Designed miniproteins, single chains, continued (2). Designs and how they scored, part 35

Each design is a single chain, and the fold is of that chain. pLDDT is the mean over its residues in the fold that is shown.

## One batch from the design tools (miniprotein)

Design m5270
Fold by ESMFold2-Fast:
Structure m5270 (fold): chain A 107 residues (1-107)
Amino acid sequence: ASAEALAAQDARNDGLTSPAGRAAIKAAVKAAELALKNDAVADVRLVGTAAQGRGTKDSDIEIVVEYKPGKEEEAKKVGEEIKKAAEEALKEEGVTGGVEVEVVPAS
């Protein structure tokens, strides 16, 4: 457990310092900032391999935006802004993956 866990943490840390890791962090920060700007958004999450620090140069950034009841249209607009900001982050870091944003109702 200890040696394998440390090796996995080192690999994850290296992933976060990679172009894909930096793009994922920039995208997550911009997504959180845009979500906090609009009361229609209940939560925003980075998901998939990028969220685990396991993204590659060709990996997609996957983002889930949860909207409050009656706020679907406003949350969709925020999702479009998040997608554009995440695509810009990928371009800045030279990552060739895409951005997927899913807008879902909050529980």
Scores: mean pLDDT 69

Design m5271
Fold by ESMFold2-Fast:
Structure m5271 (fold): chain A 85 residues (1-85)
Amino acid sequence: SREELRREIRELATRVLGLSEEEAEEVVEKLFERLSEEEIRAVLEGIGSKEHRETVAEILGIPAESLLQLLTELGVLRLKEVVLG
């Protein structure tokens, strides 16, 4: 859902990039202005096009080559929460 996708983007922005909740909401809105829900979801799943990955990285303020590493870091953080309770 759009709400679930917004939550995932906020988690990436706050937990991995260290952005404030207000800055994370700005990132979410900018992503939905530039890309469709399906295009954003594809990038977060690692199957998005190079152009869409570059757009997401630009909005997040990171190099495009760093995007997959940061998505992996979010996955590790989520796994630690499940394992540690």
Scores: mean pLDDT 77

Design m5272
Fold by ESMFold2-Fast:
Structure m5272 (fold): chain A 86 residues (1-86)
Amino acid sequence: MKLTITLKNLSDEEKEQLKSDALELKEKGHSVSITESGDTITITIENLSDETAIAFALQAIGLEIEGHKVSITFDGDTLTITIDRS
């Protein structure tokens, strides 16, 4: 499964934390790419287990409950999550 996470309206501290989290996933053997554009970070993870992808989706639902704008889309073998932290 492929996971694409797009996070918007990030502070510098949040961007550093996300880069750290992405590096940790890469160190655990996941195929991870990260792209930064202004206040937006996009992380793509390939060859993710379904259970791990579900865990990410549940975490995103937690952020929605905290008042962030969250969109979750499943299409084929790709899970796309967009989070607006504003």
Scores: mean pLDDT 75

Design m5273
Fold by ESMFold2-Fast:
Structure m5273 (fold): chain A 120 residues (1-120)
Amino acid sequence: MIELTESGGGTVAEGGSRTLTSTFTGPLSEVVMVGWYRQKPGEPLELVASINIDTGKKYYAKEVEGRATISYDKSKKTLTLNLNDLKVEDTATYYSVAYVLEDGVLRVVFGEGVQLTVTA
């Protein structure tokens, strides 16, 4: 079973930068996509960024496009999300995610989440 452990949260001033890191344990051969979701206070869970493992194709949500960089290193078993030019609106709990294809069934694995707070 794949498990994700996040780090790099905390409090940061507006206009700053933060890198969130997820460390993976377990078999990575079944992983087809990795990414980051976030949940802002009072809002639904939203996809921030993703990487398709087979193609290397990256996706970024419009709110973070141009400010976010997603990177995945299979050898180091790390997924990172770098966020630049942080806004108060980036305050959220961030969840790393792995999409795992097992016996033709797509399964979704989330980490426990890491809190990022952006102060004015």
Scores: mean pLDDT 85

Design m5274
Fold by ESMFold2-Fast:
Structure m5274 (fold): chain A 67 residues (1-67)
Amino acid sequence: TYIEESIEMSPEDITEELAESTSTPEGQIDLAGASGISTSSVTEIVNDENNTPEGRAGKIQELVLKK
């Protein structure tokens, strides 16, 4: 809310950004570092979801939000 975060972050923006960022190996590494999640976890989610953009973005979004 207003004190925990100063950055505006909407679920829609997160989903779009995460889907695009994780479409490349470098993006996966950056996201893992920023979120404190292992790179292998991010890569596994991207590969496991078998090329469904919504599913891929949804899993990444949940992982980031639960962090």
Scores: mean pLDDT 60

Design m5275
Fold by ESMFold2-Fast:
Structure m5275 (fold): chain A 92 residues (1-92)
Amino acid sequence: MEEEIEKVLKEIVEHILNDESLSEMEKTIAQMRLIAMQTDLFVAMRSKNKELAKKLVEAAIRTVEDLKERYNIPEELADRMLKIAEEVKEKV
């Protein structure tokens, strides 16, 4: 699961970095938000606190949805990330 998260995030980061319509600042902000989302998912997977884990996954889902709208992330990549987040939510 962590390897799948890292793989999808790498593809999203590469898409954002190759988007010539985005400023350097927008690319930096998007990367920071993606790193925060990865951290939230990893903490959720490792946490024994189910309430905390659920909140972290819900925060990650909101981040994916916002980044999809703001940074023109392909639906396929966003949907793959959302599916992974839902799988994490079911297992925590």
Scores: mean pLDDT 82

Design m5276
Fold by ESMFold2-Fast:
Structure m5276 (fold): chain A 62 residues (1-62)
Amino acid sequence: GGGPFGQGVKLFEQGKYEEAAKKFEEFLATHPDYAEAWLNLGKAYDKLGKTELAKEYYEKAK
């Protein structure tokens, strides 16, 4: 796996939530309709304590 989405997932699994969020945002800049990336971005921000921002991203995943 070599894409920003795959890199974001691996960073999230390592507990590197800020770095994971950055990779998901990079991916979403070119793939805004990819619901799974919005969901994972929301999860990353939730882990960072930014729960209101996470809710906004979860809504984009619908």
Scores: mean pLDDT 87

Design m5277
Fold by ESMFold2-Fast:
Structure m5277 (fold): chain A 70 residues (1-70)
Amino acid sequence: MSPVEELVARHETGVTGLSPEQLAKATRIARRILAENPEASAEEIAEEIVRETGLSLEQARAIAEAVLAE
């Protein structure tokens, strides 16, 4: 199972506090950043997710790390 699928599974149990729409949007942003800059750090990706979605830095970092682990 991909790290993103594991994050979705944790959301189903309420652990992440993320809506499916928020998770999908944040994942799309993270993948876009990596496509434009493959050397982007989890911190840089997380900051952009926060800027575009308004998610907490902790939630954004978790998504960034999951996408980077793919």
Scores: mean pLDDT 72

Design m5278
Fold by ESMFold2-Fast:
Structure m5278 (fold): chain A 68 residues (1-68)
Amino acid sequence: SERDAVLAVLEENIASLEAAAARTGDPRLRELAREMRELKRRLEAGEISVEEALARMAEIMGRFNDLM
């Protein structure tokens, strides 16, 4: 399903953000990882739509790219 595919991408992005935070020690990257994990929780709980999750994920990853 589209939801399952988005959940898989969120898990991959969380792992990438957590790895970057661990490597750099940057608290901003730790905060982005936390926000992405909360986004995954909200989608799993049905508190947000797939469309909202995709939009928020793009925003978080855009902020991550700005820090690199």
Scores: mean pLDDT 88

Design m5279
Fold by ESMFold2-Fast:
Structure m5279 (fold): chain A 70 residues (1-70)
Amino acid sequence: GRAAAEAARAAGDYRRAAEALAFEAIHTGDMSLLEEARALLEEAGDVEEARRLEANVQKAMADGKTAVAA
């Protein structure tokens, strides 16, 4: 969740922070959190990981919508 992302940012673990934001985006449907996760990875210079994260989140959200009562 967002708290886990904040803790990871404080620790300097930008990938962990991005993953936590992506997880929250999937859980809440708040795509602004995915944008924060992408921006964090891009600021760290990891543009390829940012693209992969976006694709993975979109797939996970699609899969979650398909699973009735997940």
Scores: mean pLDDT 72

Design m5280
Fold by ESMFold2-Fast:
Structure m5280 (fold): chain A 55 residues (1-55)
Amino acid sequence: SEKHELLLRGIALILRGIGLRFDAELLGDTAEGKKLAAEGDKLIAEGKKLLKQGE
């Protein structure tokens, strides 16, 4: 099912984004940490969009 695929992809992106947010915390207040936090937030937002489409 296409809806099932969207839900799985959305969950995967959110999990990857959360992982990047944890990596950002380990790097602290650095340019690299801020970049990873922004990338993580972007993946979480993209994943949430896919979850909404999969409803």
Scores: mean pLDDT 86

Design m5281
Fold by ESMFold2-Fast:
Structure m5281 (fold): chain A 87 residues (1-87)
Amino acid sequence: SELKELAELAKTDPEKVAKEHLKKLVEALKSEDEEVVLAAMEAIENIAEKKPELVKPYVKEIGTIISENALPLEVVKIFEKVLENLK
């Protein structure tokens, strides 16, 4: 899947994924497909682990999407990892 490929690419080239795809990854969190949501959140976490400053502007929007869509605990746990990388 495209999102799974972006999650892998984010491990090696987080800046490219953030610049070209981060807005798409955040939008993908609104998907009804849990696998799509998890892959998008994994890609965002992979970016945040190496370049947290690139994800920081989207943190409030991501938190809002998680709460408003009652996303599963697995997504919340990944988001907590994103927050841990923000300093």
Scores: mean pLDDT 85

Design m5282
Fold by ESMFold2-Fast:
Structure m5282 (fold): chain A 65 residues (1-65)
Amino acid sequence: SSRDVAARIRAMGVAIELGGSLKIRKIDGKEVLEIHIDDDDAYKKAKEEAERLRKDTGMEIRVVK
């Protein structure tokens, strides 16, 4: 759906701004957006942004190091 595309674009934006990468996974047949961040300070910011994105879009979004 268009909302799912918007969620992917927003998650990719978070990953790019924080110097990380975006991976798309499937868990229990559901799409999961996975933001990979190595830096501790960027990881904390990515977690905050991911929480907002999950609330806004309803997509499953997680942040990993």
Scores: mean pLDDT 82

Design m5283
Fold by ESMFold2-Fast:
Structure m5283 (fold): chain A 62 residues (1-62)
Amino acid sequence: MAAVQAAIAALADADGRVGVGGAVAAAVEQGVPFADAAAAMRTVAASGTASVADVRAAVAGI
């Protein structure tokens, strides 16, 4: 979990926003199954981006 959270935080832009595709890719690289990572992002990223805090909370729920 800590490695996944750190990888997602590293993707944040200047506004603290993360692209959901990048967040899913980072989670998969740290060993999270693609289906679980994609499902976690569904509720927080209707616009294709979300805040780092919301993305980290969704991934922690896996």
Scores: mean pLDDT 70

Design m5284
Fold by ESMFold2-Fast:
Structure m5284 (fold): chain A 75 residues (1-75)
Amino acid sequence: SEEEKKKLVKELQKAISELFRAYQAGDFEKAREAIEKVKELAEKLISTGDPELQKMARSALSLAEAIEKRLEELE
């Protein structure tokens, strides 16, 4: 539904904000948790079949993967 899609977008935005806050604070455990949440929400958005939501989800996945790689470099 349209309301479900809007909820997923809002949750994705919050997860991305949490990821940046955790990463900047050096809370790498919380950053990894936020990365997993971004991945889960992005998969749900891709599953909607909506091209704009799929584009948003792929961008979010790329961001999460980039930060995940940086976390591996710090360990």
Scores: mean pLDDT 86

Design m5285
Fold by ESMFold2-Fast:
Formats: sequence, structure tokens, C-alpha cells
Structure m5285 (fold): chain A 56 residues (1-56)
Amino acid sequence: SATVARVAYAEGRRAALAAGLSEEEAERWGKQIADLAASGDFEGARALMRELEARR
């Protein structure tokens, strides 16, 4: 769970930065994605990641 959350945070943060968001926004997005993954809501986590990818 902790490993999954850390990977999800890093991936979400990277996606947000690639979408042109600030460091602060990327941290918030990464945390939201990590929280969803930690709770087992992988569908929600993927949806947020796709939203960031669509913004590129």
C-alpha cells in the first residue's frame, strides 16, 4: 500500500508538471492520486491521471 501510494504520487506529480501546472498544483494532484490509490480506488486514480494527460 505505501509503495503503491508513493508510485502513484510520483506519477501524478510528473503528469501534472508535464501538463504545465505549478509545483504546488503538481503536489496537490500527486497527493489526490496517491490517496485514491492508497484507498484502493484505482479507477479514480486513473481517471485523474487521464485528466492530466488530456490537458497536454
Scores: mean pLDDT 83

Design m5286
Fold by ESMFold2-Fast:
Structure m5286 (fold): chain A 81 residues (1-81)
Amino acid sequence: GEEKGKEYEEKAEEARKAGDLVTAAQHYYLAAQEYEKSGDYEKAAELYERAGIAAREAGFDASAKTLYRKAEEMRKKAEEA
């Protein structure tokens, strides 16, 4: 839920500040999934995008592309809500 989403988001932000882009991408992804499950598609889109940026910066371009597509999917769902 949202509480678990916030915990993952905080862990992702700490990892990003430490330069651990892989851990940041993983935690942003987990946070996005928790917000998606809660129906907060706008927040889920934002976090999937942040996960994609961190993945790209870590050199995982294919993973980043998949995450950006997931963010776009969430934005479309948010517009329907």
Scores: mean pLDDT 87

Design m5287
Fold by ESMFold2-Fast:
Structure m5287 (fold): chain A 86 residues (1-86)
Amino acid sequence: EAEELLKKALEYAEKADKLIQKVREEGKVTEEEAKEITELGQKALEYLAKAYRLLGDDEMAEAAEAQKKRVPELVEKIKKYLEEVR
């Protein structure tokens, strides 16, 4: 069960990373891309937190839950950065 959750977390993280790489190469983030990156990042951290809870690592689970809440803010910062740098 924990292994399946870790696998799901990795799958979502890889999808988010590929989209971020594409956005960086293009120098532009669409609203749809920003939303998709946010959703993928939050799903990755959600599954990671659940996996840590099942493994008894509450400290790491809480860290992942805190990072999940920060994902929309981090995506907005990336979007603003790319608008300025190209």
Scores: mean pLDDT 79

Design m5288
Fold by ESMFold2-Fast:
Formats: structure tokens, C-alpha cells, sequence
Structure m5288 (fold): chain A 71 residues (1-71)
């Protein structure tokens, strides 16, 4: 399907373009952690977590956190 092809493309071509910290944020979001929990785990503010999530969404070409969790 187009959705499966899109997910495969994102995993192979776009996820490797994330920084180490952005990749850690991605994994914690996929694990269902709140932005406050992610901030505590990584030693960064909730505001910084939100900025990283927006940057990840832009880099991966995703619209929202729900699409990110579905990868």
C-alpha cells in the first residue's frame, strides 16, 4: 500500500538523518512517553522536547505525533 511504502521510505531514508538526541526523542514518543517524561529522561525542558518533536515531524515529512507513533 502507499502507507506501507511511505513508512518504509521514512525508516530507510529519513530516520538516519535525525541527530542522536532527535532519535532518542523519537523512540520515547513511540514508547508513549509524555513530553514531561521525555524531558526528565534526557535532561531537557518540555519546550525543547516540543521543538525536537516539530523538527522530527518536519524531517520525516509527517503531519503529527500520531503518524510518528504509527511508524
Amino acid sequence: SLEEARKEFIKTEKIPKLSRLEYQVLLLVQAGKSYEEIGKALGISVSTVKRYVEKILKTLGLKNEEELKAL
Scores: mean pLDDT 84

Design m5289
Fold by ESMFold2-Fast:
Structure m5289 (fold): chain A 56 residues (1-56)
Amino acid sequence: SMELLKETSEEGQKKLKEIQDYLKNLEEGERDPSVFEKLSPEKQKKALASRQALED
C-alpha cells in the first residue's frame, strides 16, 4: 500500500539523515575536537558506530 511505503520511506530518510549528521559531526570533530565534545557520550558512540558500519 502507498501509506506503508510512505511510512517506511519517511523512517528510512530520518535514519539516513541521522547517520549523515553523525558522520558530519565526526568529520568536524576530527578538525575541531570541541565540536565532537559538544555531542552527548551516547551520540559520540553512535557517530563512531556509523563510521564503522560504512567501513565494513
Scores: mean pLDDT 64

Design m5290
Fold by ESMFold2-Fast:
Structure m5290 (fold): chain A 74 residues (1-74)
Amino acid sequence: MSVDEKVLKILNETYLKLVEAVKNNASDEEIKKIIEEGVEKLKEVTGNEDEKKLEALKQMLYDLVKDHRERLEA
């Protein structure tokens, strides 16, 4: 499996956990923990990844959570 495939798998698994957490009315602390665990896994598979790339992926996960929460509040 390529690094890109591993990254996509981790992002998908993290996103699914975030969707379930939001459905279960999880706290912001629980959401943050799921995102941080996902970022840690990304660091392990990328090795020499730039901090900026990891920050961009982290922001993507937060944006997905925000969008999903906003849809539930509507």
Scores: mean pLDDT 74

Design m5291
Fold by ESMFold2-Fast:
Formats: C-alpha cells, sequence, structure tokens
Structure m5291 (fold): chain A 68 residues (1-68)
C-alpha cells in the first residue's frame, strides 16, 4: 500500500491511497476510503491509517508528500 499527500491550500490536503484503507479522524469518525479523500490539514496531521492487517500508523508517518 502507498499513500500520497498533496497540499491543495493552507487548510486542505488530498490523500491518495493505492489500496482501500480505514482512516480514524481526531474527532473519532471512522472513514473507509477507496482511492482518495480531501481532509483539513489539522485532521490529516492527527489522523491514523488502519491497514487491512489491523496495523495502525499516523498519516504523517506513511504518506509521501507530493508538491502540487
Amino acid sequence: MSATLTPLDEETVRLTFSEPVTLVLPDGRVLDVEGEITLSREEAIRAEVVFPDGTRKRLTEVAEVVLP
């Protein structure tokens, strides 16, 4: 699985995943993501990725930052 983080502006980022993943947001929302999602930078910094094998990691630890 690969994850790419693309900054859209100062407040929003686009996250693109090569495989379906589950995201846990800082407010406790759980999102099933297939392909891409747009989040606020504050949400993305604190979000966790849950992989299909049950492994949890912070988005900031797994996402490759790509400049626009």
Scores: mean pLDDT 78

Design m5292
Fold by ESMFold2-Fast:
Structure m5292 (fold): chain A 68 residues (1-68)
Amino acid sequence: MAVEYAKKALEYAKQKKFDEALEYMDKARRLLKTLKDSSPEAIEAEIYISFAHMYLAIDKLIEERKKK
């Protein structure tokens, strides 16, 4: 379940749907708190969350640079 939310966050981030991406990242992180950090599911979810965060950060940087 955490992995599924993390994957959806990445899909939304790739589509530049920032609000939806953040919502699913939060859902994935909430579920991660109930899992052991060393579990394969937790590690996989963290990887997808990291990729989603990277896409969001790049898109935000591009948007802010257009303002100046």
Scores: mean pLDDT 77

Design m5293
Fold by ESMFold2-Fast:
Structure m5293 (fold): chain A 80 residues (1-80)
Amino acid sequence: SKGQQLLDLHDRRLELRRQIRSQVTPEQFDELERLVVESLSLTTEQRDQRVDEAARRFGLDPELVREYVDTFREVYRLIV
């Protein structure tokens, strides 16, 4: 069900957030959260470039950042 998918995505996002927050400063995390919101208006290519740039700047695994962004987009797709 959509409700179960939303709960599963919520739990996954909490785990991703925990992993990212353990590796970055609060200010860097705020910058990443801005990227997550902005990603809704970006093309896939623009989003991938921004994810790779942020991961490099913050010393994060780019796949971790990509999953964090993609799961947010998926939540919005399910709600809308």
Scores: mean pLDDT 86

Design m5294
Fold by ESMFold2-Fast:
Structure m5294 (fold): chain A 72 residues (1-72)
Amino acid sequence: LVAIAIAALGAAAGAALLAAGRADPDPIRRTAGVLAGLGAGLAGGVAAAYLGKLLGNPLAILAGALATAAGG
């Protein structure tokens, strides 16, 4: 459950950034926002889930938080 929660947080952060970027009227800024959101969400979610599964430790929470911060 911890790994799933961390992955969900990373994905949610990525999705929020993607949605915010997509809402921008500027096509270049919108594209950059979408790419940043997708990259941050996917990388953060995957890394958090993987670390959570392997370690079962609070480091998974830190990884998820860092992914969210990097995306924001």
Scores: mean pLDDT 62

Design m5295
Fold by ESMFold2-Fast:
Structure m5295 (fold): chain A 64 residues (1-64)
Amino acid sequence: DEADRLTLEGLRLLSEGRYEEAVRLFERALALDPDHRLAWEALGVALARLGRDAEAAEYYARAA
C-alpha cells in the first residue's frame, strides 16, 4: 500500500533520471516493507545508474 506508492513514485523518478531521489524513496519503501521485491530490484537499478555496481548486485540478489 504505502510501500507500493513510494516504489511507484521512485520508479517514475528513475525514468526521469532523478536517481538519487529515487534511491531515497526506495529506501523508505523498504523501511516500511523489507520484503517488497519490486523496491529491492528498483533500488538495485538506481544504484547501478549511479555507478554503485557492487551494491546494485547485492540488491538484485535479494529481489530474486
Scores: mean pLDDT 81

Design m5296
Fold by ESMFold2-Fast:
Structure m5296 (fold): chain A 56 residues (1-56)
Amino acid sequence: MAEEVGEYARKKALEGAKELGVEISEEQLEAVGEAAKKAAEKFGAEEVLKKLEESY
C-alpha cells in the first residue's frame, strides 16, 4: 500500500508539471514518491492519498 501511494504521488507530480508546462526532474519525482511512501507508513495510505488529491 505505501508503495502504491508513492507511485501515485509521482504520477500526480508528473501530470501537474506537464499541464503547467514546467519540467520536473527524475530526482524530484523520486523524492515526492519517497516522502508520500514514508507518510503512508506513518499516517496510513488512505489519509495520504486524500492529501495528495487535495494538493494537486
Scores: mean pLDDT 73

Design m5297
Fold by ESMFold2-Fast:
Structure m5297 (fold): chain A 74 residues (1-74)
Amino acid sequence: MVEEALREAEALAQEAAKAFEAGDYETAAEKLEEAARVLEAAAKETEDPELKQQLLEAARRARELAEKIREQGK
């Protein structure tokens, strides 16, 4: 269910934010990558092309942010 996936991704993003504030960049990146996977899975289940695009866009942004956070942790 897309609504459940969005809620799960939001919770993962909040966990990522807390990890980032604590200086745990590795955990923050991992949580954002998990959120991206949840959003990508939800996009495969939806027939709504606008919703699919929004989910994939959110997943892409989460992956890009995770990559940037990993680079800061190096």
Scores: mean pLDDT 83

Design m5298
Fold by ESMFold2-Fast:
Structure m5298 (fold): chain A 73 residues (1-73)
Amino acid sequence: SMNSEEARRLAEQARAMSKVARKNGDTKLADEAERIAREADRAAAEGASQEQVERLRKRLEEVTQRIADAINA
């Protein structure tokens, strides 16, 4: 479904952000991004709802902003 495809894309984006945080030495943000990736993978496998996709997207946006802030500090 479209929601499952979006959830897979969110998982890939979250893993990319985890790698960025890890390279910047921020293990806590890397772990949080990896947790979002795992939740997105589960949502994709189980048939994600629109609300689940929106919640995952919001959490990824928040973590991405925190990683950007940490890099630019």
Scores: mean pLDDT 87

Design m5299
Fold by ESMFold2-Fast:
Structure m5299 (fold): chain A 56 residues (1-56)
Amino acid sequence: SELEKKIEELKKEIERLERQAVRAYLDGNWDEFQRLLDRISELRKEIEKLKAELEK
């Protein structure tokens, strides 16, 4: 379904951002690390909303 494809796209984006967050953490860039964690959190909430839509 289109919703399932969107969920998979968002999961891949989260994986990309998680790799960037690890790099920021290792570089001591705490502001960038926090920004990336906040973005990951937003995308996870979006996935939860899309999953809820699939269960209708």
Scores: mean pLDDT 86

Design m5300
Fold by ESMFold2-Fast:
Structure m5300 (fold): chain A 57 residues (1-57)
Amino acid sequence: SAALREELRRLLEELLALETDPERIARYQKLLASLDSLDDVQLRAGLRDLREELATL
């Protein structure tokens, strides 16, 4: 859904602003570039995983 995709984009932008690890930055950049190809299952999984990562920052 468009709402899930926008939420994931915002979360990725927030993580990119805070992250200093080049491997994680590269992973977030790749995920951002592929957002339009992700289905709702993949979007929900991504949101869960990235929310957990943000909580550790």
Scores: mean pLDDT 82

Design m5301
Fold by ESMFold2-Fast:
Structure m5301 (fold): chain A 60 residues (1-60)
Amino acid sequence: SSENEELRNKVNALKELIKIYKERKEKSKQTEDGEEFSKEAEKKIKELEEEIKKLEEKIK
């Protein structure tokens, strides 16, 4: 496939990962022991969002 097609597929996969991390973060907020996970998930979500932005700049 074209490079643009591969980039779009990566963006879609990263968006799905963000959705999963957001859902898990929400659930972890319901437990005191989940605070560390919540912080890790939030950091990971920001990293994934930055990756998506860079990939989308190449695709337009």
Scores: mean pLDDT 77

Design m5302
Fold by ESMFold2-Fast:
Structure m5302 (fold): chain A 110 residues (1-110)
Amino acid sequence: KAEEEIKKDPNNAEAWLELGAIYFAKGDYDKAIEYFQKAIEIDPNNWRAWLLLGNAYLKQGKYEEAIRWYEKALEVASEEEKPIVYDNLAKAYEKMGETEKAKEYREKAK
């Protein structure tokens, strides 16, 4: 359905986000990144697109990139949504061996 929506309206950010999520679930992180980037180009205020972009980079072991995209998600996320981003920031810092930073963000995530 995401492909059908894109054919009808290539500026449908949600359809690109869904397509990215499908490829993420398949383990094709390069395709997922490409599609999440298209969603962000159309709607840069979609915190979930930034979060999912960060998750794809995290899966590729690109921890510094993942952190940058999570920080972008925090800029546009509501207070209720921020704990999800904080949990992912904690995971990225743990992967980098930054134990104190990981603990700080885990506490913010509750």
Scores: mean pLDDT 87

Design m5304
Fold by ESMFold2-Fast:
Structure m5304 (fold): chain A 61 residues (1-61)
Amino acid sequence: SSALLKEIEELIEKAVEAIKAKDSTTAFQLLLEIGKLLEQLDEETKKKVAERIGERLKEAL
């Protein structure tokens, strides 16, 4: 669980950097990978992580 959350956080940071760099292909691939990992989380943790992703992406745009 903690290892999975760490992997998701690392992917979120890479996706934010790709968005800032306007590398849409890399950003899209990273977001797809994050989505796959989110399906492995419980519903409460998934909701919290999704809110964090939304906030981080808004700051990158």
Scores: mean pLDDT 82

Design m5305
Fold by ESMFold2-Fast:
Structure m5305 (fold): chain A 80 residues (1-80)
Amino acid sequence: LTEKQREEAELGMVQIEAAVARVVYKNTGDIEEAIKELERAKKRAEKLYEESKDPEIKEELKKLIKDIEEEIKKLKEELK
């Protein structure tokens, strides 16, 4: 695999992790667990963003990180 293909695969894994967190929340209603899983996905995306040299991958990661941050904020408001 090229470096770009590897980074695209890692981006895909982060997207899957975020999707799994949403499915867990939908099936269990466990807000704290959903936040924890989303924070893990965000941390992985942030690490990949720092390591990536591909501008396209970085832009996709930046968008994904923002989407995850907004989702975490929404869930934290539900806890209050």
Scores: mean pLDDT 81

Design m5306
Fold by ESMFold2-Fast:
Structure m5306 (fold): chain A 56 residues (1-56)
Amino acid sequence: MAALGPPGGNPAKASPREIAEKVLRLAQEAGLSVEQQRAILQQLHQGEGVEVLPLP
């Protein structure tokens, strides 16, 4: 636990890291391949502003 006393107090709720974990879990439950999961993560960190994914 590394708590140095955050003065800003990040959103913590909508953190990209937490979202990634949630998406990963859902993807695993859906039976997605690890390769697809990696691709999704890459797009997430690059397109953090995007909400809906584009059609294939």
Scores: mean pLDDT 62

Design m5307
Fold by ESMFold2-Fast:
Structure m5307 (fold): chain A 77 residues (1-77)
Amino acid sequence: SEEKEKELAERVLEILEKYFEGKISPEEALKEVEKLADEFGLSEEEKEQLLGLMRAALKVAETDPEKFREALENQKA
């Protein structure tokens, strides 16, 4: 469902925003995404793909926080 895909994307962005605001650790962000994948009934393969994307996003935040900020703001617009 397109509505479910949008809801999942919005929930992932909320987790990334919490991380960017310093409210949660990288480990906590990964745990929240793992719970989100289970909540949305993702397959093991889809869950692994989502966690991989989250790990990549967290790495960008660590190595280039300005690029991470811009990407996050563009998604919120």
Scores: mean pLDDT 80

